# Designed miniproteins, single chains, continued (4): the designs that were tried, part 78

Each design is a single chain, and the fold is of that chain. pLDDT is the mean over its residues in the fold that is shown.

## One batch from the design tools (miniprotein)

Design m14711
Fold by ESMFold2-Fast:
Structure m14711 (fold): chain A 90 residues (1-90)
Amino acid sequence: ELEVLLQIVEELHKIAEAIKTRDVDAILAHLGKIKELLSQLPESEFKKESLELIDQAEKALKEGDLDKALEYLDKLAKLVGEKIRELLEE
């Protein structure tokens, strides 16, 4: 589970680099990989909330609203970081 979350962090870093170049296709591709990684985790509020944020970010990106997409991506990054801290510090 921790290993999967760390892989999600790597994908979020790739999304941050794609944001710098405004590469929407790359952002969407990495969000797809995060969805695959989340599918390996057991059902939880974290998984549900993460998938909802990804769906909202994908919708905003497809509508051309990068600012709104960045808001959802920031919330996702904070949620993932908090989950990792919970697992490491218990």
Scores: mean pLDDT 83

Design m14712
Fold by ESMFold2-Fast:
Structure m14712 (fold): chain A 82 residues (1-82)
Amino acid sequence: MEELLEKLREAVKAGDDETAKKYLDEIFNEAKRLVEQGKYDEALELVSRAVRALIEAGASQEVIDYANKKALEILKLAEEKR
C-alpha cells in the first residue's frame, strides 16, 4: 500500500489527473475490502492517508473532489456496517 500511495503522489506532482484517479480507485477499493472485513479503523486511516497525500502533493480540485466523493462512499459503507 505504501508503494501505491507514493505512486499516487508522483502522478499528482506530474499533473496526471487520470493516473492519479486510477491509483485512488485502487486505494479506495482496498479500503472497501477492509470495511467488508470489519476493519473500519484501518479503512478510514487508509482513506485519510490518501486524501492527505493528495493535498500535500498539490492535487487539482478535480482530483480532490473525486477523492472526497469516493471517501464519502466508504464512510457511508462503514457507518452502515457498524
Scores: mean pLDDT 83

Design m14713
Fold by ESMFold2-Fast:
Structure m14713 (fold): chain A 85 residues (1-85)
Amino acid sequence: DKAVEEKVKEMLKKGEDPREIAVWAIDEILKNGNVSSENAKKMKEVLELVKKYLETGEVPEEMEPEVVEKLEEELELLEKLIKEA
């Protein structure tokens, strides 16, 4: 989604919280995403779990610990990219 990508870039340039940016981006994808295929439906469910984790800080029962650890690593990397060295 090009509109979501452009908005994420604007939010990053403004120095907004990477977790808030991620939550917003996931929410927009969930609202505007095509779920006509079974594969797209599964991806949507995973994104909803990721959004819930980012908003609450609590690991959903359906989310594997390895996915949570990887997501936290990616968020830390994103935070470092926003903070100039």
Scores: mean pLDDT 62

Design m14714
Fold by ESMFold2-Fast:
Structure m14714 (fold): chain A 94 residues (1-94)
Amino acid sequence: MNAEKVAEEIKKKFPQVKVEVETRLGRDGKEVTLVHIHIPESLSEEEAKKLAETIAELVVEYVEPGSNIGFVVEAPAKFEEQVTALYQKIAKAY
């Protein structure tokens, strides 16, 4: 539920970004939800920064600490700093 809401909000604000939600069985037969975010090369540096900030805010708002949810970000090398900053913000929230 929360993962799909995060994906929908990203798609609304950044329609050029592809977001896929995958649910799979993890350890102990519990469901694990993965949010795959594909950042296109056509995105500007400023838009990539806003995207990273928006994702971090949505994760803090809609994802409970300790939930079985993960984020996979696929991005061009030029956005490495923005992606790193995003992961650092998510890590601090959990």
Scores: mean pLDDT 74

Design m14715
Fold by ESMFold2-Fast:
Structure m14715 (fold): chain A 82 residues (1-82)
Amino acid sequence: MDEKTDEELGKLGKKIREELKKKGVPNIDELMAIIGRKAVEAKKNKEKKSAKEIVLEAIEEALKKGLLDEETAKELKELIEK
């Protein structure tokens, strides 16, 4: 079930928010909204995506939209993989 994914997603989202605050990124709410949308899409499509996969996809979309620079995106990916 997706309950485990929702719990892990919450933990990853908290870590990401803290990291973005440390870096002074002004677009925190925008990135969190992308994560939420990706999670909803995965649930609707019954996709067997992990919380890490959902968050990584959200980071890539945020990078494409210019909400994150490449350095910040790299740091967030490293944080998620640990």
Scores: mean pLDDT 76

Design m14716
Fold by ESMFold2-Fast:
Structure m14716 (fold): chain A 63 residues (1-63)
Amino acid sequence: NSEAVLKALEDFYKNLDKLIKELKEEIKKEPDPRRQAQLYAAIGILEAARDIIEELFRRREEE
């Protein structure tokens, strides 16, 4: 529970959202189904992490 931890989570959340968007664009350009599957798996993991962090921020703001 420190200002630095909250700032780190905020920066991490922004980076996750940006990465997810970039990876979604990369999938559209990826012709290899094996690499495409790896990108989908990576996006799934990142989206799960983003959703957890987003829920944490929501709860913190609402008590």
Scores: mean pLDDT 78

Design m14717
Fold by ESMFold2-Fast:
Structure m14717 (fold): chain A 73 residues (1-73)
Amino acid sequence: DEKLEEAKKKVEELLKDPVFGHPAIGPHLEAAVKAKDKEEAIKHLEKAVEAARQLGRDDLAEKIEEIIKELEE
């Protein structure tokens, strides 16, 4: 799925910024990159959003949510 591959590239770009490598966020983003389908990728990205919001980092959550929206289209 070309849309899934594009989303994975965007997640990989986020992971180049150390802030997304946080122990609460990074593993979920890494799992999304390894996801076999869109449903699995969305599940992991949603967990990353929840972790970012728990850290008070709504800015990080919003960037991840944008990728989820592109996958859901």
Scores: mean pLDDT 84

Design m14718
Fold by ESMFold2-Fast:
Formats: C-alpha cells, structure tokens, sequence
Structure m14718 (fold): chain A 78 residues (1-78)
C-alpha cells in the first residue's frame, strides 16, 4: 500500500432508507490533499452527500462495482 498517515477519517450519512458512506482520507505532510471513497447507489445521491458534507471541490476519478454496490473514488482538484 502507499506509505502515509491518515489524519482524518470517517463520515456517514443516511437518507432514512439507506446509508451513504463517505470516507474522508487526509494525507498529512503532502499539503492539502483530500481523498474520498464513497459507496452509493447513484452518482446523484453521492453528489447530494458531498454538497452537504464537503467544503472542497471534488472530482470523480473512478467508478466501479463491488460486492457492496457501486463505488466512487474522489479526489480534491482544488
């Protein structure tokens, strides 16, 4: 795995029917980097969660399907 320390982790949100899990990973010592990994049923649900809980401009880098459903990997672009 990539060598580094995680300075800040964990946020979870629920819409009352399902949980959108957003994990915020901040890598210390590399400047301000924010990496989010989220599992959501749709990109729209993910965007709603990010607009509520994120103060950073984020870009979807990767989308895929796992045993937990659709996942999105996000990175800060600013």
Amino acid sequence: MIDGEIAEVAAAASDGKRTVIVYTVRVPGKGEELILEAYAESKELLEEALSTFSHYKLKVLEEGISEDGRYYKLARIE
Scores: mean pLDDT 47

Design m14719
Fold by ESMFold2-Fast:
Order: sequence, then structure tokens, then C-alpha cells
Structure m14719 (fold): chain A 74 residues (1-74)
Amino acid sequence: ELEEYRKEAVARIREMLREALEVVRKAPYSPRLLGLVMLILGEIQDVEIAKTKEEVDAAVARAEEAVEELKRLA
């Protein structure tokens, strides 16, 4: 179940990453926006090594926050 939970979370964060990259492509160049994209990408790695569902949920929450901030700044 944890492995399936991680796979679902990774897929969700990958979708967030695609959306974030689309926003970055349409926005003027910004190192801050690129930094937020890298944070989202890092959360995929955090999910892949997570030992509990709580750790997975925390990584997803951090990715969601980064996406919201990226959209606010773009």
C-alpha cells in the first residue's frame, strides 16, 4: 500500500511539475520561478524515499505550496 501511495503521489507531483513548467515558459525569465520548479522536482525525490504515508503527504503539500507560489509570482 505504501508503494502504491508513493506512485500516486509521484504522478500527482509530476502533473504539478508539468503545469509549473508551462507557467514558466509563458512568463518572463525569473531565477525565482526556476527555483520553485526545482523545489517541486525535489519533492518527487522525497516521495520516492519516504518511509511513511505522512512523509509522502508532507512532500505533496510542499509541492502544492511551491506551485501556488509560482503561479502567484508569474
Scores: mean pLDDT 83

Design m14720
Fold by ESMFold2-Fast:
Structure m14720 (fold): chain A 93 residues (1-93)
Amino acid sequence: MLELLEKLAKELGISVSALAAMIVVGYEDAKEAIEQGKKKAEEEGDEELKKKAEEAEKELEKLKPLIETAREHATPEDLAAARALREAARALS
């Protein structure tokens, strides 16, 4: 996993920490979206949405080793920057 992160960071011209921070924040966003989808499915009785949210949750679990590696290599500063960019993007949308 670390070797893959190092190769991708080099290809993109960014630090391993910056790439790792973006991966962690992307995972956090995906997890929140799935949790919100589950709540909406329960409130509206949408059985299809519930199944899709459960399938997405299982796919995120498969990524856990990558996310754990990313958490170990992301600095607090890069995590804060990635989260600030996420908030700015949401405000502009």
Scores: mean pLDDT 81

Design m14721
Fold by ESMFold2-Fast:
Structure m14721 (fold): chain A 95 residues (1-95)
Amino acid sequence: DEKKRQALIDYLQEQAREHEELARKYEELAKKASGREKIEYDAQAAIHRMSATVNRLAIETVKKTPIEDIKKRIQERASQESKPSEGLLKELEIA
């Protein structure tokens, strides 16, 4: 139903925002760091930027896909992982 679609979109938007904030934090730390510490902060910033992008792309998929198909896809992803991520478990809970 549309309420579940909106709840999934809201969750994914919140996750994207959190990852974008963490990316900014690590980017600022990287500017002040050098050597290995800079490399580690740059890597963390990149990981969070990638996670935000994935969540933004997932929102577009949720908007265009019937909610029952979205539920099935989330369940299939969870079943393929021996230990589903915390984020994937939250998506299952919402869907």
Scores: mean pLDDT 81

Design m14722
Fold by ESMFold2-Fast:
Structure m14722 (fold): chain A 76 residues (1-76)
Amino acid sequence: TVSQLGQQAQQYSQQAIQLSQQAGLDVTYTQQATNGGIGGDIQSIDDAIDYYSSNTDVTTQLQQVRDYSIQGQNSS
């Protein structure tokens, strides 16, 4: 369901925030990506992926957020 996809997106968003904090990186972009949830601004997620492009752990979590967010929008 759309609610389950939103829950998955939120879980990956929280992982991205935690990983950026653990790496000592600015968390602003991972927080912005989290604030949208399903139906959120895909551009904010893409901006976060670009900002963290050198950190594959963070970008992997953000790619999952993007995938679940798109699936949720397409299922609405």
Scores: mean pLDDT 72

Design m14723
Fold by ESMFold2-Fast:
Structure m14723 (fold): chain A 79 residues (1-79)
Amino acid sequence: AMEKMKELAAEFGIDLARRLGREDLAKGLEEAKEKQDWERFEELFQQLVEEVSKDEEAYKIFKEMLAELQKKIAEIAAA
């Protein structure tokens, strides 16, 4: 359960970076995930969240993705 939640969180961060056009952050997040460097992953994700907070369009994408993630979590919990 916890491992699957970690995978979903990592996929969410990577997809968000890609949708925002932050290829540098998406690549960094993927590399951090592969290395199991969760401290680095968190640092990069915080940079992504800061960008989302400054851009109304980015925040809209974030909200849509968050709704998709919540639905995915509910499906896993119901299974």
Scores: mean pLDDT 79

Design m14724
Fold by ESMFold2-Fast:
Structure m14724 (fold): chain A 71 residues (1-71)
Amino acid sequence: LPPVRARVLAEAPDDATARRAIEALERAGGQILSSRKEGDVLSVDAVFPSPEALVEALRRLEREGIRAVFT
């Protein structure tokens, strides 16, 4: 399956939550191209090896209690 590029917007009230969010994306196979935290919002541009990896990333964020949307 072709790789999928996605923008992830996650609620991260502190730097520890932002780091956990990035680690969750990376553990799902996401390659982080860029990340920026503005206030309580973490914006991450990432490439996932498959749509299934993107779905796993969302599930990992949900298990961490991190609210996120993929665009």
Scores: mean pLDDT 84

Design m14725
Fold by ESMFold2-Fast:
Structure m14725 (fold): chain A 99 residues (1-99)
Amino acid sequence: MQEEIDLEVEGFAAGMRIAIEAHRLVKEKGVDAAVDFAVEQVLSRIEEVREKYGEEAAKLYLDAILAGIGAMRTFDENAGEKDSAEALRRAEERVREIA
């Protein structure tokens, strides 16, 4: 229970941080660079959780991190930040295909 709660909280927070950094990268380097960054950050973190805590923990963390990214995408959509929202949407799609 405590471990599960920590993974959900940490995953959601990590997703939000990745999305904030991706938003910055969209402005500096464009959508494709932001997508590549976000995908790499998510996959790297999922692999670390899988190695340390196993596959079920990795799945919980993946769901939480994608929820954090989704929350920021919704914020960007509501703020009219079209390119940032598109980058986060593409990152979520690629992560779901690979993971």
Scores: mean pLDDT 85

Design m14726
Fold by ESMFold2-Fast:
Structure m14726 (fold): chain A 86 residues (1-86)
Amino acid sequence: GAEAAAENIVKAVLTGHTLPSDELEGLSRYAGAQVTASASEAYAMFQKDGKEAALAAVENWHREITDEQAREAVALGLERAKEALG
C-alpha cells in the first residue's frame, strides 16, 4: 500500500539508491505529482550534497503533500525507513 511505497522511496532517497519508479508512480497516482517531484529533489540533493541534505529534503517532503491520508502514509514510511536504517 501507500505506506510501503513511501518507506521504499524514503529508503532509496536516504541511501542514494535508484528511486523505485513503480512505487513513485503508485504513490503519485493517489497523492499527486508533487510527491514525485519532492522525492526527485531529495534524491538529487543526496547525489550532490550527501545524506545531510537528503535528510533535510525528506523532512520537508510532508510540506508538499496536500492529501491528509497520503501525508500520514509518507510520515509512517519515513519513520519505518529511519528505523530500518538506524
Scores: mean pLDDT 75

Design m14727
Fold by ESMFold2-Fast:
Order: C-alpha cells, then sequence, then structure tokens
Structure m14727 (fold): chain A 94 residues (1-94)
C-alpha cells in the first residue's frame, strides 16, 4: 500500500494527515480517526470501522466525529487498521 502523506518511521506511532477528508493518528495498536468535512469521508470511515469490527480484528468506539480503533489479535489485523487509517486520511472512497 502506497500511502503518501504523514510521517512516522515504519513501525509504531505515526501521524497521517489529509486535507479535507479525515485526520488519522496512530499510536501502537490504536488508530484515532477524526472525520473532517465531507459526508463521503464519514461514510468511508464508518464502513471501514464496521468491516474491521465484523472481521474480529479491532474494537471500535465512536464519539461524535471521532472513531477509535484498537487492534486485537493478529499482525494482519494491525496492518489492516494502519492501511485503513491511511486510506481515510488520503480520502480514498474505493
Amino acid sequence: ANAKGGGGAGHGAGVAGAEGAARAELDGDTATITTTGSEAGRRAIEAGAELAEAAGGAKVTKDGDTYTLTASGSAAARAGIRGGARAAALGYAG
């Protein structure tokens, strides 16, 4: 996955910011995603969060426009959450 934008040395904590769609912040196993602006961005984040929770790879909590995803279990689940957070930050709608 080629995600452009944001810093962060390969593993662990990183900040991915996107203009207009969402702000994503990664801290170990926890991704905090704040939706900014567009309805499409909010729907993409909601769909990603529901998919992660349904797959049993993450626990999701919602507080207003902020989604907190805590990875549980496998390295694949953690990679999925990182990929999803970066995609949300870049405004990908698939």
Scores: mean pLDDT 59

Design m14728
Fold by ESMFold2-Fast:
Structure m14728 (fold): chain A 80 residues (1-80)
Amino acid sequence: ATPTVDEVIARLEAAMAEEKATLSPEQQAVADELFATLKELIKTLYENKDDPEARQKALEELTPKIRALSERLAALLAAE
Protein backbone atom coordinates (compact mmCIF):
# COMPACT_ATOMS: atom_id res chain seq x y z
CA ALA A 1 0.00 0.00 0.00
CA THR A 2 1.05 3.62 -0.53
CA PRO A 3 2.55 5.04 2.68
CA THR A 4 0.67 7.83 4.47
CA VAL A 5 2.25 11.29 4.93
CA ASP A 6 2.68 10.46 8.64
CA GLU A 7 4.58 7.26 7.72
CA VAL A 8 6.82 9.21 5.30
CA ILE A 9 7.57 11.82 7.98
CA ALA A 10 8.26 9.09 10.59
CA ARG A 11 10.74 7.37 8.23
CA LEU A 12 12.42 10.71 7.50
CA GLU A 13 12.76 11.40 11.26
CA ALA A 14 14.23 7.91 11.84
CA ALA A 15 16.74 8.43 9.00
CA MET A 16 17.68 11.83 10.45
CA ALA A 17 18.27 10.34 13.91
CA GLU A 18 20.63 7.74 12.39
CA GLU A 19 22.53 10.34 10.31
CA LYS A 20 22.90 12.70 13.31
CA ALA A 21 25.25 10.13 14.91
CA THR A 22 27.74 10.68 12.03
CA LEU A 23 27.40 14.48 11.63
CA SER A 24 29.24 17.32 13.39
CA PRO A 25 27.11 19.75 15.44
CA GLU A 26 27.32 22.38 12.66
CA GLN A 27 26.33 19.85 9.97
CA GLN A 28 23.51 18.56 12.21
CA ALA A 29 22.12 22.11 12.67
CA VAL A 30 21.95 22.68 8.88
CA ALA A 31 20.55 19.17 8.29
CA ASP A 32 17.87 19.75 10.98
CA GLU A 33 16.79 23.01 9.31
CA LEU A 34 16.76 21.36 5.86
CA PHE A 35 14.61 18.44 7.06
CA ALA A 36 12.29 20.77 9.01
CA THR A 37 11.76 22.75 5.77
CA LEU A 38 11.13 19.51 3.81
CA LYS A 39 8.56 18.37 6.41
CA GLU A 40 6.84 21.78 6.15
CA LEU A 41 6.66 21.44 2.35
CA ILE A 42 5.28 17.86 2.56
CA LYS A 43 2.60 18.91 5.08
CA THR A 44 1.66 22.02 3.07
CA LEU A 45 1.33 20.03 -0.18
CA TYR A 46 -0.79 17.40 1.62
CA GLU A 47 -3.05 20.00 3.29
CA ASN A 48 -3.50 21.86 -0.03
CA LYS A 49 -3.80 18.80 -2.33
CA ASP A 50 -6.91 20.30 -3.99
CA ASP A 51 -5.60 23.92 -4.10
CA PRO A 52 -3.05 24.30 -6.94
CA GLU A 53 -2.49 28.03 -6.21
CA ALA A 54 -1.60 27.45 -2.54
CA ARG A 55 0.67 24.52 -3.53
CA GLN A 56 2.45 26.62 -6.17
CA LYS A 57 3.01 29.45 -3.65
CA ALA A 58 4.47 27.00 -1.09
CA LEU A 59 6.83 25.55 -3.73
CA GLU A 60 7.97 29.05 -4.78
CA GLU A 61 8.63 30.09 -1.15
CA LEU A 62 10.23 26.86 0.15
CA THR A 63 12.18 25.59 -2.89
CA PRO A 64 14.84 28.39 -2.73
CA LYS A 65 15.30 27.76 1.02
CA ILE A 66 15.65 23.99 0.47
CA ARG A 67 18.21 24.65 -2.31
CA ALA A 68 20.26 27.07 -0.16
CA LEU A 69 20.27 24.68 2.83
CA SER A 70 21.20 21.71 0.59
CA GLU A 71 24.12 23.69 -0.89
CA ARG A 72 25.29 24.74 2.59
CA LEU A 73 25.13 21.15 3.90
CA ALA A 74 27.05 19.91 0.83
CA ALA A 75 29.73 22.59 1.40
CA LEU A 76 30.11 21.61 5.08
CA LEU A 77 30.43 17.92 4.15
CA ALA A 78 33.02 18.74 1.45
CA ALA A 79 35.04 20.88 3.90
CA GLU A 80 35.85 17.77 5.98
Scores: mean pLDDT 77

Design m14729
Fold by ESMFold2-Fast:
Structure m14729 (fold): chain A 80 residues (1-80)
Amino acid sequence: SPQEQLLLQASEVLQRLYGVIRQLQGSTDEKARQKLIDEARELIEELRRLNSQMTDPDDRELMDREIKVFEEIIDQEEKK
């Protein structure tokens, strides 16, 4: 179904975002950190795009909540 395809795409983006955050938390090089922050922000925007296409309001609300947590993590990392 279209919803199942959206959930699969969101899952793939989430896995990539977790990988980027893990790399960011392990990195001390300022230039490398900036590239990872930029990549994480692009992935968060992709999640918001996919979430806007969700037909199930409960799935949409859960994803919106997760996106906000990731935004807070990236904002905190950017301040380091």
Scores: mean pLDDT 86

Design m14730
Fold by ESMFold2-Fast:
Structure m14730 (fold): chain A 78 residues (1-78)
Amino acid sequence: SLAERRALIAEVVRANSDLSEAQAEEVADAVMRAAPDGDPTLLGGLVRLALQEVFGVDEATARAVADAVRAALERLDA
C-alpha cells in the first residue's frame, strides 16, 4: 500500500541518517507526493535528491540512504 511504502521510506531514512523521525517523515511525504506510483529506483533517487537539497546531507551518505531505500522497497514489492 502507499501507507506501507511511505512508512518504510521514513524508517529506512531515519535508521541510515542523522535525521530526526519528523525529518525522515518529511522526506517520505515529499517523495510519495512526487511519485506515488514510482518504482524503487525512482523513489530512491528522489530520497537522495531531498536529502541533499533540503537537509544538506553529503552525497556519499545520501547515496547510501537512497540505496537502502531502493533495496527495502524492492523487498516490499516482491
Scores: mean pLDDT 86

Design m14731
Fold by ESMFold2-Fast:
Structure m14731 (fold): chain A 113 residues (1-113)
Amino acid sequence: MEEAKQLLEEARKALDSGDYEKAVELFRKAIELLPDDSPLAAEAYHLLAVAYFKMGKYEEAIELARKTVEIAPDSPLAVGALQILADAYEKMGKEEEANKVRDEALKQIEKLR
């Protein structure tokens, strides 16, 4: 488990520096070492979605953002993932899907207050 935490820390540094390809590789490697339903796996899926979004890989970002919401529903992490999901749909020209996801994110924010 320490190896997964170290990979996540290195992946976050790569993401923050704009090295998205390295961030993707390190986040995927960390996910392989973690239980799928763990809080660390949810965090890794969310940040992986952010990395793909920044790379313009919107379909991959959508898949990973949905996975984050499935693992960590009713959480601040789910709100962040729904925001990436909505932004990715908008970039793909899917305005109806983007608006539906934005409404879901707003309802999630109200639940956390």
Scores: mean pLDDT 85

Design m14732
Fold by ESMFold2-Fast:
Structure m14732 (fold): chain A 73 residues (1-73)
Amino acid sequence: DLEDEIAEAIENGDIEKLKELGMSKEVLEVAEKRKKNGGITDEEKLILVEELIKLKLKRGEISKEEYEKMLKA
């Protein structure tokens, strides 16, 4: 699914795959940093989570109520 594809692309540093999945420039920058330094900060992990949740909302895979609950987790 979308989460698994994004996670694999980030782990592999596959920037082209992330672009194909429609990820934002912010997510691409986090993936670049991971590829370059082998890790990401907790703040950058939060950006990835928020962008994934936003993408799911945009695609109609989650409701606004689910979006709000996921952000509080």
Scores: mean pLDDT 72

Design m14733
Fold by ESMFold2-Fast:
Structure m14733 (fold): chain A 66 residues (1-66)
Amino acid sequence: GSLIEELKKIIEETKGNPFKLAKAVKEYMEKHGLSREEVIAALEELVKQGIITREQFELIKLYLDG
């Protein structure tokens, strides 16, 4: 979906820095009024596709919760 493609762009722009990725995802979520559940579901799909690691996913989730 559109969210998946936008998250892929963020991942490409923040390459090599997991904290920049987590921050950019949170800012995107807040700017677009997306629910945490929608963002988490999209990120889980990216883990399944091998675009991000499980460790990156868990770090992003932790950052969204703090």
Scores: mean pLDDT 82

Design m14734
Fold by ESMFold2-Fast:
Structure m14734 (fold): chain A 104 residues (1-104)
Amino acid sequence: DLEASLQKALDATLETLEEAIRNPSVGNLKLAAVRLERLAELAREYAEKFGDEKYREIAELARRAAEELLKLIQPNDSELSEETIERAVEILRRTLEELKELLE
């Protein structure tokens, strides 16, 4: 069920972003990127099937955020510089605020 999968992905993404902002470990930041990619995929599919512009905007926001995070965090990174963590957290804060605004 696409709608149920999308709602579950949305809830998981919001929780993961909040956790990654509070505890910006390599693992939490990588998980945030994965959750954003999955949300983008499901929201895009939902928007295409049902013509829902809100979910098209959610998909684009999540896609851009995941892309920005994956440029900062390489697959083999076990540690990140303080500067990289600060940039990643800023992306996550902005994304979380914009997602919450779209869901109002």
Scores: mean pLDDT 87

Design m14735
Fold by ESMFold2-Fast:
Structure m14735 (fold): chain A 100 residues (1-100)
Amino acid sequence: EKQFLDEVKAKLDALTDQIVAATQAGDYASARKLLDQMEDVYREALARLTDKESQLELLEHYIKLLLYILKNGSDDRELILRLIGEILRAIGDMLDLELE
């Protein structure tokens, strides 16, 4: 389980670096596609984790990465709105876990 979480975090980190690089290059189409992949990786991982501690660790890491992209990202309105939407969804997931 911990090994799976570490592998997922590494994958999310790599996707984050690729998204930031794409936005800095002005390739917003690739950045949005990479964000789709990042979202899929996160949701699949959250569904597979059964331990609340690991789920919260994944959520904290995911939110931090989304905020990093938002801070270092583009002036592309569509990408900005998608990042905000994903942050809000992740916060919702966190509240669901905390409220049981």
Scores: mean pLDDT 83

Design m14736
Fold by ESMFold2-Fast:
Structure m14736 (fold): chain A 108 residues (1-108)
Amino acid sequence: AAQELLDDADAVIAGITKEDAEAIKAIQAEVQARKEELEKKIKEELEKAEAEGIEPSELDYAKAAVLAELLGLKEVAEYFKKRMSPELQAAAEEAAARIKAAIDAALA
């Protein structure tokens, strides 16, 4: 599971273009402008889904944590990290860091 998450990140990195990096930065800026609203709404929907018995896999939570970290949604990322193993938490943080570095490198 941890290796699959890192392999998926490396595949994304291999295909990233300057245009992709610019689009991602634009999405990040839009999300940050609405951060408090989006974090509140997403957390409310996630808590409701769990109360209704929807149980995603630890790998699904790890993938969601990587995306939340990339978008700067720290509270949402923390919500997901609490629902996975320490090994997957470390892999998700490493995957997000690798993708962030690749985005910055593509913009240079």
Scores: mean pLDDT 81

Design m14737
Fold by ESMFold2-Fast:
Structure m14737 (fold): chain A 73 residues (1-73)
Amino acid sequence: SREELLEQLKRASEELIEAGTEAALLRMRLSALRLAGVPESDPEVQELEKQIEEADEREAEAQKRFDEIKAQL
């Protein structure tokens, strides 16, 4: 029903906001390290780059889910 789709859309929007917020915070951390002159070879920089890739994938999946539900309305 439309009501069930609206509830699913609300949940998907919350998941999208959470995923986007996580990705943004990780990018801010990486930017701060780069601004401080930490080299790209630093293990913390490499770990953050990996975490950002994983967070970007989660955000993309959340966006896809949101768009698919919205298209059904």
Scores: mean pLDDT 88

Design m14738
Fold by ESMFold2-Fast:
Structure m14738 (fold): chain A 92 residues (1-92)
Amino acid sequence: KEEVIKLLEEMIDVVGEAIRQAPPEWQPDLAAELIALSVLLVDAKKGKEIDPETVRRIVERAVKTLEDAGLHEQAERLRKIGDELVKKIEEL
């Protein structure tokens, strides 16, 4: 439970940092992904079960947006954290 919350917070931090570095044209798409991750964090804090498929879809979209924006390091970090989160959810 606490590990799921921590990983979601780490993903939010990566996307939040990326928004500040991103070209203006990509900031709205990254902001939308930040909102999606924030909704999952709220649900996790309320003790709701998090669907691993939902996490995978959000991560895939966010990684693609980061790569398209030229933020390849942030994309790799987000993919790694997302994979760890999915694994932790599937172990519950």
Scores: mean pLDDT 85

Design m14739
Fold by ESMFold2-Fast:
Parts: C-alpha cells; sequence; structure tokens
Structure m14739 (fold): chain A 59 residues (1-59)
C-alpha cells in the first residue's frame, strides 16, 4: 500500500540521516505494522552504514 511504501521510504531516510550524523543507533517506536514497514527500509541502509536499529513495539 502507499502507506507501507511511505513508511519504508521514511525508514531508509532515517537510517541515512543517522549515518550522516555519526549516530551509532537508530531507535524507533510504533505499532507492529508501522515498525515492520519502517524496518523494511531502514535495516538494509543501517546495516551497510554500521548503524544499529532498535525498535520498541507499542502494544
Amino acid sequence: SSVQQQLADQGRKAAEAAAKAGEKELLVSGDEAQLRAFLEGAVPVADAAGVEVGAVRLT
């Protein structure tokens, strides 16, 4: 869906921004569906840049 694609794009951009800022961690929180979509974009970029991604699922 368009929302899933937007979240994945946001994840990728967040990981890129963290890498540029010299951050070692990217911490995110959200519901399970939001986190899943976001992480689809964030994880590949974060892994390539050496940034650890931490996620907190809101129940």
Scores: mean pLDDT 81

Design m14740
Fold by ESMFold2-Fast:
Structure m14740 (fold): chain A 63 residues (1-63)
Amino acid sequence: MLSDEQVRLFLERLAQGFSPGQAAELVREEFGLSESSNEVLVRFSRWGADNPDLTDELVKEAL
């Protein structure tokens, strides 16, 4: 499961103008994730699709 800190960093990087792939790689590096950046990106894509109502709350916390 994605942590709130991982989701927050991903959304923060997107807000800074990074592409989704670049944002996923930055989250991977920051948290030392063993998964590839593409696998991390897929996890964020699935999370966003499954949790659209929670995205606004996490964006407010990240910004």
Scores: mean pLDDT 71

Design m14741
Fold by ESMFold2-Fast:
Order: structure tokens, then sequence, then C-alpha cells
Structure m14741 (fold): chain A 85 residues (1-85)
């Protein structure tokens, strides 16, 4: 059951606050670089998970597990970037 459209206002206010804080501090390259790496790592993780899901569907369990391990490695890297961001 949806609570209220106030959730959009809440999310928007928080987002605007973060942008305003970032604008005040004018962080040079760190957040942009971290965000770019996080997106790249997350994209790779998703791709490997999708490939693993297809291999599971085909019955190639061992191949799927290898793909999951690759996805997990990217996820760990993304978790580190996310924790710093």
Amino acid sequence: MELKNEMEEGVFILSASVVKSSSKTVIPTLPADSAKELQALTDQEVKYYLEAAEEYRRGNVEEAKKLEKKALAYRKQADEVYAKS
C-alpha cells in the first residue's frame, strides 16, 4: 500500500541537500571518479549475474558459478567504492 506522494518530496529534498552540500565544498574529482568506477563495476556485476542466470537456465551450473564468482569480485570492489562514497 503506497503511503503518500510525500516520499517523492522527501527523496527530492534529500537529493537537493546533498547537491547543495557538494556545491558548497566543491570537491574536485574524487566523487566523480568514485561514481564513475562504481557505475562501471556495478554494470559488470549485473552483466555477469545475467550471464550466470542464463547458464543456470541452460543447466550449466559450473559455468554459472564461475560467472557468479566474477560478479562477486566486481561487487566487492563496488562495495568498497560505495563505502567511500
Scores: mean pLDDT 64

Design m14742
Fold by ESMFold2-Fast:
Structure m14742 (fold): chain A 70 residues (1-70)
Amino acid sequence: MLSREQRLEAMLLAMRRAQENGIQIPLEDVEASLDILERDPNVTAREIAERTGLSVRAASLVKEAYDEVV
C-alpha cells in the first residue's frame, strides 16, 4: 500500500515526464491509473489504457513513474 507521500511523488513524476514528452494527461486519469497500479502492480500499460481511456504511451509513463517510487 502506497503512503500518501509516495502516491503524491508518483503523480508528480508522471505529470513531469508527460510534460517532458509533450503528452497531456488529465490529473483524474493519472489518479485512476495509480489506483489500478496500487491494486495490481503487475498490470500492463495497455490494460491501464483500456480502463482509463489514456493512450498506451501515456499509461506507460504513469506505470514507469509508479514503478520508480515503489
Scores: mean pLDDT 83

Design m14743
Fold by ESMFold2-Fast:
Structure m14743 (fold): chain A 89 residues (1-89)
Amino acid sequence: ARAAFEARVAALVAAADPAVAAQIRRTAALLTEAADRLAPEEIAALMARYQTEEGLAPASAYAAVGAEALRRATPTEEELRALEAELIA
């Protein structure tokens, strides 16, 4: 998930004009920073939820927490469409 996101960002940066590349890097850095800011208490709550409510093993629950952190930092499809509309306008 994170590796795939980073690979897409690297590909976009490589293909873009320098000014656009700088904007892409800034946005990617902010999204990564947000994912790394998931609170320890929220991590504990999500781990408990995934293990008790969804029956996941501890390692799988940890992977699910990581995916949720990335999902929260990654724009939704609706937010991405709004960004694309702004870039076209």
Scores: mean pLDDT 62

Design m14744
Fold by ESMFold2-Fast:
Structure m14744 (fold): chain A 82 residues (1-82)
Amino acid sequence: DKFREYQALVDEASAELAALEKAGVPGSVLVRVGVDQTVRILKARQEALDTLSKEERNELFRRLATLPPEEIPAFWEELIAR
């Protein structure tokens, strides 16, 4: 299920942000940035998925599964930017 794969990646990214917060970085700043990125990603995902073929979506999921969490927002932004 493609939607479940995206949701699992989002959950993993959230857990990673929590680990960074434990490293002594101000959590309020990290949460704010993370929320802004998440909102943009979710909106972009809905619009991008509507334009992608089944084959393109499968390739997208494979790539997302191999990307580091910090690169996922940039990947989605690049995909929908043009």
Scores: mean pLDDT 64

